# Ledger of designs, part 88: designed miniproteins, single chains, continued (2)

Each design is a single chain, and the fold is of that chain. pLDDT is the mean over its residues in the fold that is shown.

## One batch from the design tools (miniprotein)

Design m7230
Fold by ESMFold2-Fast:
Structure m7230 (fold): chain A 118 residues (1-118)
Amino acid sequence: APPPSSTDVPTDAQVPLVRLAAEGLGRIRALLEKVLSPEEVEAFLMRLAGVFLEMLTAIAEDPERALEHIDAGTARIKEIIREFAEKYNIPQEVLDELLAVADELGERMRAAARAAAA
């Protein structure tokens, strides 16, 4: 098959970030399903998916500032997690796990972005 073009598919640098975002959303879903209804889980995940899409788009348009975009996106994800935890009275243990997943994901995305830039 012909090699992918940067205008037709994500670059090799973006593929790990997309995969990490999907894995992070899957881990967050598993935690939320323990404490929220299916409708509330879907609403929460759709909002987080929007933040990931905005972050990945920003990185695609400005890859030299990828680490800055990842840090901003991670902070926004943690803000949304706290907002939903307050709204739905999510137990502190689950909130702590959700925030830990967001922090771990942010660190893994920063590592992937640095590796792609090398």
Scores: mean pLDDT 79

Design m7231
Fold by ESMFold2-Fast:
Structure m7231 (fold): chain A 63 residues (1-63)
Amino acid sequence: SEMEKEIEEAKEEGAKAGDAQDGLKAAEKAEEAARKAEEGGNEDGAEALKEAAENAREEVKRA
């Protein structure tokens, strides 16, 4: 959808224009959300959030 493209573009733009601290904060927030999803019994959501956090950390390292 159009909204998904805009979110992905904003993430890429923010990672390039912002500092590495913002990227690390986003990864930590996703990790906390994953813990809450696990406690709520949403294993699929928790796994997806963990993968997103790992990808964010990898991209910060590449920059």
Scores: mean pLDDT 65

Design m7232
Fold by ESMFold2-Fast:
Formats: structure tokens, sequence, C-alpha cells
Structure m7232 (fold): chain A 72 residues (1-72)
């Protein structure tokens, strides 16, 4: 089955949270670089699944908001 945008965003955020919890001594820059890579992976997966540029942009906005919240 084709995963939904919501499922993909949730999975990437959950995996990012787990990795940050395993590496609590990461610098702020290392965390930002890691989260940036996760966003790129999400974009590539959404493109592969055939989502439109508009849908990808909305998914990225949601993912960025959720991922930045993990740094607080």
Amino acid sequence: MKPSIEELVERHVAEAKAELEKNPDMTEQEKLDFLGRRVRELVDELKKLGYSPEEIREAVQRAVRELLALMD
C-alpha cells in the first residue's frame, strides 16, 4: 500500500526523536544538520511516491514545525 503523507511525516518525526534521544550531547548545529537530512529524505520519498509539489511543500512545512519542536 502507498503510505500517506501523514504516515510518512509521523514516521520521520518519530525516528528523528528517537535518534536525538540517543544522542543528547549533540550540538545545536549537529541537530539542525541531522533534521535537515531527515527533511531531504522525506522530500525524496514523497517525490518517489508521486505526490505533487504543492503536497510536498505542505508536508515539509508540517515536518519542519514538528522537527524544530524536538530541539526545545
Scores: mean pLDDT 82

Design m7233
Fold by ESMFold2-Fast:
Structure m7233 (fold): chain A 76 residues (1-76)
Amino acid sequence: SAEAEAKYQEGLRLYREGRYEEAIEKFEEAIRLDPNYLEAWENLALLLALQGRYEEAQEYGKKARELAKKQGISVS
């Protein structure tokens, strides 16, 4: 949705500014608005890993991989 995309873009801007907790909130809002928003799941997992929150990063990363498979997208 347009709202989910807007929240995702806000998250990316906040991430580039080093405002990591606010970026996490925007990515979570994007996922809440559109649970199929693959890039939001991927960036949440990445950002959590960069913050040393590895267990949460693995959980979000698993959901991103499952979603990518359902969408026919290649996964690492």
Scores: mean pLDDT 84

Design m7234
Fold by ESMFold2-Fast:
Order: structure tokens, then sequence, then C-alpha cells
Structure m7234 (fold): chain A 62 residues (1-62)
């Protein structure tokens, strides 16, 4: 009962995050195409920036 309610909430949150995750992946792919010679360090810094930006947008919707 309580576990089912918790799972339903988790699934709902997952559905809310799917568009955000897709946008993050799109931005990461665009960065890779624009900067194919980027170092692993630069790549992961960019991934972190994109994830923080999108997480802030999700938090603003809460």
Amino acid sequence: AAEAAAQARADALGSRYVPVIKEANKRIEEFEKEHPDASEEEFWQKVDEINRELAARVAAEA
C-alpha cells in the first residue's frame, strides 16, 4: 500500500524528467559535434554544467 504509493510518485517524477534528460543528451551531442577534440575533462565539465542548468529548471517547476 504505502510502497505502491511511493513507486507511483517515483514513476511520475521519472516521466517529468524524461524530456529534461532528452534535452541534456541533445546538448551534450551538440557539444561533441562542435568540439570533437575536447578533452575528457572539458567534456565532463560541460556535461555537469548542462545537468546543473536543467536541474535548476526542474527545481523551479516544483
Scores: mean pLDDT 71

Design m7235
Fold by ESMFold2-Fast:
Structure m7235 (fold): chain A 88 residues (1-88)
Amino acid sequence: AEKAIEEFKKAIQHAEEALRAFDEGRWDVAAKHLDEAVRHLIEGKKNYTPENEKELKAAEEALSRFISRLLTHAIDLAFKKVEEEKKK
């Protein structure tokens, strides 16, 4: 239903906030926003109806792309930090 779509919108918003926190070097905040994004996705699934299946799938794919992008960015940052430590 409409509530499910609203939850998926919140999940996407939290994913975007997580990316911003990564860019600012606030890893704790980024991790918390990723956790919130997953929580809202689960809540959306609890409230969806079969007629909203295509919208659910679209929201899941969009969130998955955002989370994948955030994880890739975090991994790249982690590898760069390891490189810096090796030069000490």
Scores: mean pLDDT 72

Design m7236
Fold by ESMFold2-Fast:
Formats: structure tokens, sequence, C-alpha cells
Structure m7236 (fold): chain A 68 residues (1-68)
């Protein structure tokens, strides 16, 4: 697998994780109206996924730039 293929794979994985985080955040906001505790838990999960995806993408970008 080339460095470009690895970078594209990580970008797609990060995009997928960010979409999941957005879904969890929306669910958390909806649940907050019924159960604030459940809403907070879902939003925390979304925050964790967003940070994970961002870190993963940043590391992949650094590796890709080093290959130039």
Amino acid sequence: MTIEEKYEKVKKEAEDILKRAETLRAQGDAWEKVSPAAGASLRTGADNLERYAQKKLEEAEKEYEKSK
C-alpha cells in the first residue's frame, strides 16, 4: 500500500467516525429533553469520537507530508 493509499484510507475512516460523532451528538441533544444524564453521556461519546478522528487525521497528515 502506498503512502497516498494509507492517507486516503485514514481520511475515509476519520470522516466515518466524524459522521458517527455527529449522529451521537444529535441523539444526545434529543435525549437531554427526556433524560439529561443520557444526553450528557451521548454528547461525551461524540466528543471522544471527534477528538479521536481529529488526532488520527493529524497523524496521517504528518506522515503524508514527511513523504513529500
Scores: mean pLDDT 82

Design m7237
Fold by ESMFold2-Fast:
Structure m7237 (fold): chain A 61 residues (1-61)
Amino acid sequence: SENVRKGGEALVEIYEKNGKVTKAQVEEIAKRYGVSPGSVLTAANLLMKEKDPNKFIKVEY
């Protein structure tokens, strides 16, 4: 869905800025767009594969 895509894009921005993402950041984005945390993480990793296939967004702590 459009909201899943937007959530994934927002998570990619956090990852690119900080080099990492936390569970709390994934959950906040999911809440903001009304989607599941898993959908946000999956969408973000699909976008990252297109930008840099050697990078994978892993939730930390």
Scores: mean pLDDT 83

Design m7238
Fold by ESMFold2-Fast:
Structure m7238 (fold): chain A 62 residues (1-62)
Amino acid sequence: SEEEKTREAIEYFREEAERIKKEGPRKLTIEELREIAEKLGDEEVKKALEETIKAIEEKKKK
């Protein structure tokens, strides 16, 4: 269902944000993550994406 897809996407982005904080970015870039969130069109997914972007930016500063 649409709700299940949204929930899965949110969980994926949250897990990716935590991983990036520890290990750094790997296969998905900020641009790719943004495209995924835009296609889904859900505000909660967009918020999860912003957390992932923040983690990437914090890692780059170090």
Scores: mean pLDDT 67

Design m7239
Fold by ESMFold2-Fast:
Structure m7239 (fold): chain A 64 residues (1-64)
Amino acid sequence: SLEEAIREAEEEGYRIGKESNGDLKKVQEKIDELAKRAEEEFGPLAARIVRLAATYGAMKGIKE
């Protein structure tokens, strides 16, 4: 479901942000991957929501 994709995007974003050691390019590549998958399955609006969720997760991961 889209709701599951959003939740998983935030969780995966958090994980990659925490593991990135400040490599923002690696973080961006993962966010792009998650958004592309969401666009293919649910369409462009869903891709934007998933991108925001992944970005939010990544920012939390980087900060912690």
Scores: mean pLDDT 85

Design m7240
Fold by ESMFold2-Fast:
Structure m7240 (fold): chain A 60 residues (1-60)
Amino acid sequence: DVVERAVALLDDPSPVVRAAAARELGEIGTPEAREALRRALQRPDLPPIVRVALEAALQR
Protein backbone atom coordinates (compact mmCIF):
# COMPACT_ATOMS: atom_id res chain seq x y z
CA ASP A 1 0.00 0.00 0.00
CA VAL A 2 1.56 3.28 -1.17
CA VAL A 3 -0.13 5.25 1.64
CA GLU A 4 1.20 2.85 4.31
CA ARG A 5 4.75 3.10 2.90
CA ALA A 6 4.64 6.91 2.68
CA VAL A 7 3.29 7.18 6.25
CA ALA A 8 6.19 5.01 7.50
CA LEU A 9 8.65 7.35 5.74
CA LEU A 10 7.26 10.33 7.72
CA ASP A 11 9.18 8.80 10.69
CA ASP A 12 12.44 8.45 8.74
CA PRO A 13 15.53 9.94 10.47
CA SER A 14 16.33 11.99 7.31
CA PRO A 15 14.40 15.31 7.02
CA VAL A 16 14.75 15.13 3.20
CA VAL A 17 13.08 11.67 3.15
CA ARG A 18 10.33 12.90 5.52
CA ALA A 19 9.67 15.92 3.25
CA ALA A 20 9.51 13.63 0.18
CA ALA A 21 7.01 11.37 2.02
CA ALA A 22 4.83 14.41 2.81
CA ARG A 23 4.82 15.42 -0.87
CA GLU A 24 3.91 11.85 -1.90
CA LEU A 25 0.97 11.80 0.55
CA GLY A 26 -0.18 15.16 -0.87
CA GLU A 27 -0.08 13.69 -4.40
CA ILE A 28 -2.12 10.66 -3.24
CA GLY A 29 -4.73 13.01 -1.74
CA THR A 30 -7.02 10.38 -0.12
CA PRO A 31 -8.72 11.09 3.23
CA GLU A 32 -6.28 8.65 4.88
CA ALA A 33 -3.27 10.45 3.37
CA ARG A 34 -4.61 13.87 4.42
CA GLU A 35 -5.21 12.63 7.98
CA ALA A 36 -1.62 11.32 8.15
CA LEU A 37 -0.37 14.76 7.00
CA ARG A 38 -2.48 16.56 9.64
CA ARG A 39 -1.20 14.24 12.40
CA ALA A 40 2.43 14.75 11.32
CA LEU A 41 1.97 18.55 11.36
CA GLN A 42 1.00 18.36 15.08
CA ARG A 43 4.55 17.35 16.05
CA PRO A 44 6.32 20.20 17.94
CA ASP A 45 9.90 19.58 16.74
CA LEU A 46 9.46 19.48 12.96
CA PRO A 47 12.45 20.56 10.84
CA PRO A 48 11.49 23.55 8.61
CA ILE A 49 11.82 21.52 5.38
CA VAL A 50 9.35 18.92 6.71
CA ARG A 51 6.87 21.51 8.04
CA VAL A 52 6.83 23.38 4.71
CA ALA A 53 6.29 20.12 2.78
CA LEU A 54 3.43 19.05 5.10
CA GLU A 55 1.72 22.45 4.82
CA ALA A 56 2.12 22.52 1.01
CA ALA A 57 0.71 18.97 0.70
CA LEU A 58 -2.38 19.89 2.77
CA GLN A 59 -3.01 23.05 0.68
CA ARG A 60 -3.14 21.00 -2.54
Scores: mean pLDDT 79

Design m7241
Fold by ESMFold2-Fast:
Structure m7241 (fold): chain A 72 residues (1-72)
Amino acid sequence: SLSQEEIAKLIGEILDIIGDIIDLEEEIKKIKEKLKKGEISKEEAEKKIKELKEKIKELQEELKKLLEELKK
């Protein structure tokens, strides 16, 4: 069983990852807004969105691992 200190640390790490995912989703939204305004090309927007989605996927996998640690 995890100590209260270990649980608090894991919750902090989980919240940090959730924050990072939200920030990356906001970046995707900003890129879509720039594309709509003609400030960025479709090719550049698709490239950046793909990279950001890949980072979100990596963070989601890390989040799953931390949630499994909370069950121990």
Scores: mean pLDDT 88

Design m7242
Fold by ESMFold2-Fast:
Structure m7242 (fold): chain A 90 residues (1-90)
Amino acid sequence: LEEKIKKYEEELKKNPDNIEAWINLGVYYLKMGEEAKAQEYFAKALVLAQVQGKKEEAIETLRKLKEKARAEGDEKLAEKLDEAIADLES
């Protein structure tokens, strides 16, 4: 997890507009139990998606990640992702 977080942080230093990198960092922080940081990263992804006209695409990406977590038997991660999606749509 830490190595993947570092890779996405490096990606964001080079391309801070990379919505996918913000979303993946949020997911990794959720896996680590860092819910507040995850929400912050998801919020940044949503702001960038709105600016780029990709809000629906970003929400769809989060929904796909939620289904993947559920399919892998990670119900806790799926539940946290569902909460993040609801917060972003509110």
Scores: mean pLDDT 79

Design m7243
Fold by ESMFold2-Fast:
Structure m7243 (fold): chain A 80 residues (1-80)
Amino acid sequence: DPSQEAIREIEAELAQTFQRLEERIRELSQRSPEEAERHQKLLDEARERAQRFLEMLRSPPEETSRLAQEGLAEFDRENA
């Protein structure tokens, strides 16, 4: 199923991105443990959102579209 393959590709890309961010946080922890802890919490929150997004992509198209719009609106609000 092309949709399932696309979801796996997105999941893999997100995992790779989070791994790179964890490496940077690990480097940061050697110079600033408190900053690293704050960044780790933000990364954990981003992972939770990404996991919810992937679950939405596995839902029926109408439900997925609605949830995706809600998620994007929340993302825009936090990055405004």
Scores: mean pLDDT 74

Design m7244
Fold by ESMFold2-Fast:
Structure m7244 (fold): chain A 50 residues (1-50)
Amino acid sequence: HMKLSPEALKRRKRYFESLLKAMRDGAEKIGATPEEREALERFEKRYKEL
């Protein structure tokens, strides 16, 4: 797990959280496969750890 300054961490989480939500909503609309949904979950988990 990476260690960032508190300010950088908050800013990065905010941006990635909005992007991940948009990607997830897009996957729902398109009808993503289970494999694609798992990839999105992996990205969300990784960025939430930043």
Scores: mean pLDDT 69

Design m7245
Fold by ESMFold2-Fast:
Structure m7245 (fold): chain A 77 residues (1-77)
Amino acid sequence: DIDRGIADILDAIGDLLASKGRYEEAVEFYTKAAELYQKAGDKEGARDAWRKAAEIYRQHLGDVEKAEELEKKADEL
């Protein structure tokens, strides 16, 4: 599935951005990856991407409410 392939690339870009401390950009790429993983039927990929975005919101952006929202999305998959 092309959507899953694109999601894998976006997820990898998110990981790279997070490693560079570019947290706002990293969460943007993780959320795009999660949406494409969901569209492709890859619940594990979507869950992982949502959890990585939630961790950045919680630990680096100080947005606990957004982190909880994304954790809930991951748990409901």
Scores: mean pLDDT 88

Design m7246
Fold by ESMFold2-Fast:
Structure m7246 (fold): chain A 83 residues (1-83)
Amino acid sequence: VEEEKKKALELIDEIEAAVKEGDYEKARQLIGELSRVLLKLANAGVISIEDAATLLSEILRAVSHKDVEKALKTLEKLRELIE
């Protein structure tokens, strides 16, 4: 569980860096990895499946629209969910 939390936070940092660099393809790939880690945390009862699904939808939409500000704000909410 702690390893999955650490991995999720590391992936959020990598997604933030990719978004800031304008590498939206890399950001999408990393979001796919984050989704798998968040599912493991939800199955362990550590986070809400509903909150994880909502924030994943929001970050994917922000990345698809190249909305850097919204993407960074959504990543902050994802950090709060995990912590």
Scores: mean pLDDT 85

Design m7247
Fold by ESMFold2-Fast:
Structure m7247 (fold): chain A 58 residues (1-58)
Amino acid sequence: MKKKKTTTTQRRLANGSVVEFETVEELEDGKVVKKTTRIKRGLPAGSAPQTTTKEEEL
Protein backbone atom coordinates (compact mmCIF):
# COMPACT_ATOMS: atom_id res chain seq x y z
CA MET A 1 0.00 0.00 0.00
CA LYS A 2 1.20 3.52 -0.78
CA LYS A 3 1.15 6.14 2.00
CA LYS A 4 2.28 9.77 2.21
CA LYS A 5 3.76 11.61 5.20
CA THR A 6 4.16 15.40 5.35
CA THR A 7 6.67 16.92 7.79
CA THR A 8 7.32 20.65 8.29
CA THR A 9 10.54 21.75 10.02
CA GLN A 10 11.80 25.27 10.76
CA ARG A 11 15.47 26.14 11.32
CA ARG A 12 16.96 29.40 12.52
CA LEU A 13 20.16 30.63 10.89
CA ALA A 14 22.99 32.49 12.68
CA ASN A 15 21.94 35.78 11.02
CA GLY A 16 18.42 35.53 12.56
CA SER A 17 16.69 34.35 9.35
CA VAL A 18 14.28 31.39 9.44
CA VAL A 19 14.24 28.61 6.83
CA GLU A 20 11.17 26.34 6.56
CA PHE A 21 11.44 22.84 5.09
CA GLU A 22 8.31 20.93 4.04
CA THR A 23 9.05 17.28 3.27
CA VAL A 24 6.54 14.91 1.65
CA GLU A 25 7.62 11.27 1.82
CA GLU A 26 5.93 8.50 -0.19
CA LEU A 27 6.22 5.08 1.44
CA GLU A 28 5.83 1.56 0.00
CA ASP A 29 6.02 -1.42 2.40
CA GLY A 30 7.35 0.85 5.16
CA LYS A 31 10.22 2.26 3.06
CA VAL A 32 10.54 5.77 1.66
CA VAL A 33 10.59 5.52 -2.16
CA LYS A 34 10.13 9.22 -3.01
CA LYS A 35 10.88 12.40 -1.10
CA THR A 36 9.74 15.88 -2.13
CA THR A 37 11.27 18.82 -0.25
CA ARG A 38 9.98 22.39 -0.44
CA ILE A 39 12.29 25.06 0.98
CA LYS A 40 10.94 28.46 2.02
CA ARG A 41 13.66 30.96 2.91
CA GLY A 42 12.89 33.57 5.54
CA LEU A 43 14.43 37.00 5.23
CA PRO A 44 14.56 39.89 7.75
CA ALA A 45 11.27 41.71 8.41
CA GLY A 46 9.82 43.44 5.34
CA SER A 47 11.25 40.99 2.76
CA ALA A 48 9.14 38.53 0.76
CA PRO A 49 10.06 34.86 1.35
CA GLN A 50 11.55 32.87 -1.54
CA THR A 51 10.32 29.30 -2.16
CA THR A 52 12.27 26.48 -3.85
CA THR A 53 10.93 22.96 -4.53
CA LYS A 54 13.18 19.90 -4.98
CA GLU A 55 12.23 16.26 -5.60
CA GLU A 56 14.42 13.27 -4.72
CA GLU A 57 13.81 9.59 -5.44
CA LEU A 58 15.35 7.03 -3.06
Scores: mean pLDDT 67

Design m7249
Fold by ESMFold2-Fast:
Structure m7249 (fold): chain A 140 residues (1-140)
Amino acid sequence: GLSPEQRARAEREAELMVEAVLSLNLPKGTKIGILFGPSPRDRLKAERVKELLEEAGYEVVLSSTEISELAELKKAIEESGAEYIVADPGTGWLLEYEGIGEIVAYALVPASEITAEHREVSRIYDLPEGTVGVVVRVLK
């Protein structure tokens, strides 16, 4: 099980990811996919992001923490009809690098909440400091 601190962090990061989607002012019923890594914290984030996006009036058409292969990932996105993907930084970077999508928004923690882990992730993927997730527009 997750510690209370790990759960609180996962819920906070999920809220920031949903705020990033809301900042785009997408029409209600927009089809959104959720793609995170397989960690227990990422599974909890995926579940919470799904709940909050559905509450906001979006259609969650894909939610996975288990897809590890690029070909499977491409197929899942295409078959789902997802127009946007909410992803962890690494997955978002991969989708843009492979020409599957374009990063259109960043979920950022406030400067006072930035950890060493956040700085390392931003350094690895050349993203803004404090990035905990990204919103990717799917390209056809």
Scores: mean pLDDT 86

Design m7250
Fold by ESMFold2-Fast:
Structure m7250 (fold): chain A 61 residues (1-61)
Amino acid sequence: MKLSVEEAVEFARKYLEEKGYSKAEIDMAVAAVRDEAIKKGSLTREEVLELVDRTVQRLRA
């Protein structure tokens, strides 16, 4: 299932909130998801999860 830009952003935010990530980590990951969704027009849930995991890993480095 493909998500619009706003759907991808909301999915990423809820996912990270449920996992207990900080507001700063959530905001950074959500910004990355928004940028990628705009570039591609839409993202799948799998693409969103891969992108948020990658972004969070960079923040912890």
Scores: mean pLDDT 81

Design m7251
Fold by ESMFold2-Fast:
Structure m7251 (fold): chain A 58 residues (1-58)
Amino acid sequence: SEEVKKAEERIKKYPDLALAWHELGVAYEKEGKYEEAEEYYKKALELDPDFEAAKYNL
């Protein structure tokens, strides 16, 4: 989808930014791909363990 593509472009530019991985997770969740979304939320937490938004979506 367009939302997934936009989130993937952000990851390409900012691979170390927890927020970018969280946005990719949200995009996958909106597509009904919950297992992939969870994986991306976990990556966001690996980059920033205090990232509340990713924690909340697990």
Scores: mean pLDDT 77

Design m7252
Fold by ESMFold2-Fast:
Structure m7252 (fold): chain A 60 residues (1-60)
Amino acid sequence: MKEEVAATAKALEGASAGEIADALSKIPGVKDVAVAETDEGIEVLVKIGDEIYEFLVKGA
């Protein structure tokens, strides 16, 4: 699960915050997705079950 989320986030490097949120929300087991644009890229918080994982998707 976490590996699938990380791989999807990496494949979406350079995508918009909305595209990242939509793609991650479609992964089975993902309950919630929050995105925030930063100077370093798009920060993503993904809730899987009872755990929250944080990823930075580079805006390169």
Scores: mean pLDDT 76

Design m7253
Fold by ESMFold2-Fast:
Structure m7253 (fold): chain A 82 residues (1-82)
Amino acid sequence: MAEELVREARELARRATELGQRAVEALFEGREEEARRLAEEAVELLGEARRLLVEAGAEEEAKELHREVLEAVRETYERLKA
């Protein structure tokens, strides 16, 4: 069911955001290898979430989800950079 795909995609995007934020934190702590691994996992999850949304026909939601995840990760980066 399309609604189930959307729900799964949102859960994957939530995990991607958490991993992305952890990757930025690890980078600022000097844990470059851990940051890289976390970032790679976040990108994979975000890609899967977008794929599920496209399959569900929710293309607008797929674009918005991508934007929301990137914004949350960027906010973490700016907070730690300052």
Scores: mean pLDDT 78

Design m7254
Fold by ESMFold2-Fast:
Structure m7254 (fold): chain A 80 residues (1-80)
Amino acid sequence: SEEELIEKAKEYVRKLQDAGVITPEEAEALIRAIENDPSVALVGLAVLKVMRPEEFEKHKDIIDEAVKILNELEKLRLSR
């Protein structure tokens, strides 16, 4: 469900915060984006990857799963 995907996406954003890849402020911004527009969250992650490429590569598994979940959310919203 969309609700389950939103919660799962938020969990992965918190995992990135706990790993030190993103700041608490960036995590809160991404969580708000996930709730309102997953495409904004996808753009936000892409921008952060450009800013911190080494940290994103180090935690690629978490990033890839977050992107996958956000793409599934976007697909569900577009199918409405």
Scores: mean pLDDT 84

Design m7255
Fold by ESMFold2-Fast:
Structure m7255 (fold): chain A 96 residues (1-96)
Amino acid sequence: SEEDLAAIEKALKEGNYDEAIELVKRLFERHPEDVELMERVARLAAKYSKNPTAQVAALMAVIAARVELELGGDPKRVAELIYQAAIDALKANKEA
C-alpha cells in the first residue's frame, strides 16, 4: 500500500535502516508475487543508497525483472529477486 511505502521512505530519510529492512520484509511477506510493488521498493532503496554498487545492482535487478516477466517468467521468483536486491542495498547502507 501507499502507507507502507511512505513508512519505508520515512525510515530511510531518518537513517533507520533496520526499521526500513523490517518494513520491506513484512511488505514482501504480504505481497510475495507483486513485482510492481517490489520494483517501487527497489527504486526507493536505490534512491537512499550510500553505496553506488548496491544502488546500480538494485536498478539493474528492476530492468532484468521486467525482461524476465515479459518472457513469461514466474512473478513470485521475479518479485523475490527484486526484493533480495533491495534488502542488499539497504544492508550495505548500515555498514557505511
Scores: mean pLDDT 83

Design m7256
Fold by ESMFold2-Fast:
Structure m7256 (fold): chain A 68 residues (1-68)
Amino acid sequence: SATRQAVIDAVLKRTREVQDELGKKVEAGEITEDEALHELARESLRIYVEEQEKAGLPNYARGELEAV
């Protein structure tokens, strides 16, 4: 469906932007690679939840986001 594809595209785009930003911080010595991986995981889940909510789709991951 167009709605599901839009959510997937938005999640992938935003996740890539976060990954690029965290990668720059690691290269600059601001954070460790392990810290970057942890933040990427947290932000990826948050992005997924937010894009699902924006699209009006059922959000099965809200509990997981609140637990992180």
Scores: mean pLDDT 80

Design m7257
Fold by ESMFold2-Fast:
Structure m7257 (fold): chain A 60 residues (1-60)
Amino acid sequence: MSKFTLEASSEERAREVAAELRRLYPEAKVTVDGKTLTIETDLPVEKAIGLVLLAMGDLL
C-alpha cells in the first residue's frame, strides 16, 4: 500500500486532479482537503507517482 500527499495550485485544480485520478484508477482512495490531495493505492510508490503525473500532465 502506498500513501502520498500532493498540493495543488488551487482547490478547483485539486478537485480536477481528484476526478481524473478516480476516472483513471477507481480503486485508488483519493481524498481532497482544500488544495491537498491524499492518495492511497495498492500500487508501488513508483507506479503511484506515474499515475499522479498522468493525471496532472507529463513532467518527464
Scores: mean pLDDT 71

Design m7258
Fold by ESMFold2-Fast:
Structure m7258 (fold): chain A 55 residues (1-55)
Amino acid sequence: MKDELIELIREAGKEAGVSDEQIDKAVELVRQGKPLYEALKELSDEARKLVTEKL
């Protein structure tokens, strides 16, 4: 299930033009078991919306 969230974060980040560094930070937070809202704070507003809408 975490792998599915990680892929959503990567796709949304790329679509919204977020830097690889910011995407990697969000992905790492998910891998560490941090709440999704903490990972989403590392992304742009556009990327956050894309992730939450697809969930």
Scores: mean pLDDT 78

Design m7259
Fold by ESMFold2-Fast:
Structure m7259 (fold): chain A 68 residues (1-68)
Amino acid sequence: SQEEKLAAALAKLRELAEQARRLRDGEEARELARKYGPEIAELAKGLTEEQAEQVREAVDELFAAANA
C-alpha cells in the first residue's frame, strides 16, 4: 500500500539520519545522501504527490541540518 511505502521511506530516512550523526566528514555525509537519494526517490514514485513531497522534504531537512 502507499502507507507501507511511505513508512518504509521514513524508516530509511531515520537510518540515514543516524548514519549522518556518526559522520564528522561532510564528504562522507554527501556520499551517503547521493547513494540513497535515488533509492528514496524511487520509493516516492509509488506514493501520492503529497506523500512524495513529504519524503523529499524529510530527506532535504535531514541532510541540510547535517551540512549546516
Scores: mean pLDDT 68

Design m7260
Fold by ESMFold2-Fast:
Structure m7260 (fold): chain A 80 residues (1-80)
Amino acid sequence: DLLERAKEAARRAAEAARAALEAGASIEEIEAAVRAAGEEFLALLEELKAAGRLDAVREAVAYAEELLAPLREALNARAE
């Protein structure tokens, strides 16, 4: 199931980002920590698009955005 694989990649990226953020990592270190899972997520979105599964693409993106929202807020606070 491509959608479940995309959601799993998003979960792994969010977990890596959260662990790095909790460790006091820099933005560059957080980016490095999420790179592999993020690339996997994007590749799975392209597979879903190729399969005509635009519904699943929207669901996977929305799921990833919900997972990353608290991390994005923490990074924005650091940038201010």
Scores: mean pLDDT 80

Design m7261
Fold by ESMFold2-Fast:
Structure m7261 (fold): chain A 80 residues (1-80)
Amino acid sequence: SMRKEALLKRAEELRRRAEELLAQSTDPGIKAVLRATIDTLEEVERMLRESDSESTIELAERFIRGAEQVVKAAEAQLKA
């Protein structure tokens, strides 16, 4: 599915961005949030690879959207 492939790509890109932010971060709280986000994105990638059900795709989209907000917030905090 093209939708599934697009979500996998988005999750991979977000995970890379989170890993880059984690490498730049010195704040323990930001590091903890980024580690949790990376773990969530890895689970989303696994979920998408193991299932093509509509409910799994919808759930993955929701988690990816949440991860996007976390990454943006972390980026803003590190630039401040």
Scores: mean pLDDT 86

Design m7262
Fold by ESMFold2-Fast:
Structure m7262 (fold): chain A 68 residues (1-68)
Amino acid sequence: MTADEREDAVNELTAKFHDALENAKSKQQIEDAKKEFIEQLKKAGLSDEQIERAEKGAEETVKEILEK
């Protein structure tokens, strides 16, 4: 997988994660969506550093939704 392909994969999974958050009906579903997102990134073969960056982005998105 090239760097561009990894970036596209991260962007696509991030978009799916945001869609899941918009359809979530409870805090549990939001947390489950985050866990699934990180699991999918790991299965896609991303490095630990790339996973950490994506996880921080997901945490920020969840925090913004939960703070409102």
Scores: mean pLDDT 75

Design m7263
Fold by ESMFold2-Fast:
Structure m7263 (fold): chain A 61 residues (1-61)
Amino acid sequence: SPELERTLERILELMERLRETGDPAAGEEIQRLLDSLSPEQREEVERRLLEHGRRNPPPPA
């Protein structure tokens, strides 16, 4: 759904911010967004996030 796609896009943006800045507020907002989803929607989002992480690994620490 468009809502789910927007939520996924927002989570990806927040994950990038978290990696770049280490801002704990970004992590809290990600968790809040995930908690707003149904169990089925959350599983789909988590699956897509895992696939995205494989294609776009975080830079070395």
Scores: mean pLDDT 76

Design m7264
Fold by ESMFold2-Fast:
Structure m7264 (fold): chain A 98 residues (1-98)
Amino acid sequence: KKPVVVITGASNPLAAEIAKRALDEGAEVIVASHRDTPLLDELRARGATVVPTSEEAKKIAEEAKKKGYKVLFLDANNNPVNAMIGAGKLDLFLAKNR
């Protein structure tokens, strides 16, 4: 099964880079953003699922966990440092679930 990566705050450019890395590594990627941006269109074109709210993204993550997928949830809202921490968590998650 493909690992599932869920990212909130995807209007942040660092969050978008984390999503691109997850897609490049073959993960299923769900991103949440209240704002529609060209970065989200690029992520959609690469196969990411884009949802308008963090609540919808959280529900998708919980349903994927119930179905037995390996799920990583990253909150990139409000702080670039949180996005950098998220990148490290992504690397560890992908190494464990390859």
Scores: mean pLDDT 74

Design m7265
Fold by ESMFold2-Fast:
Structure m7265 (fold): chain A 82 residues (1-82)
Amino acid sequence: GPRQEALIARIEALLAEIDALLADPSLDPSLRAVLERLRARLEALLARARDPSLSDAQLAALEREFGILEGLFGIVVGISKL
């Protein structure tokens, strides 16, 4: 449904942003390690989000988890600019 498709698109967009950062060979090793862990968590979330049998309650739980991961990404990127 549109809600599930929107979640998948948001996860894929965030993964693309992380992949762009990880492509920089000058990226700090500590920041790289954090982004690689965040990427792995988003990949696992994406696999669950692609389940065509998800209930509205399950989809809401995945949306909450994505919000937490998106927030963590924002903090990590914010710290890297300080």
Scores: mean pLDDT 88

Design m7266
Fold by ESMFold2-Fast:
Structure m7266 (fold): chain A 98 residues (1-98)
Amino acid sequence: MKSKFEEIVDKLIEKFREIFERYKAGELTKEQALAEMDELIDEARKELSKYFSDDLVDIFERNLRVIARMALDGELTIEQAVEAIRKVAETVKKLEES
């Protein structure tokens, strides 16, 4: 059964890909792409805060902001960034289950 957390993460990844594709197409500057990713991460934080502790949400948010910057800087491919987001999500879920 797909959890609410998995649904939030999947939607975040989908929107992250859309922002990155628009950036690569030259439709967004790096600053505009970072701003849209920051808004996306803030929306995900607010939704997750309904279900998870502030400490877990803070870990998720901090890691996503680093991943977003690295992807836009060309340090990560989009597929590497998506894999990193999924790994952060798995870590947060394991910490909740502890």
Scores: mean pLDDT 82

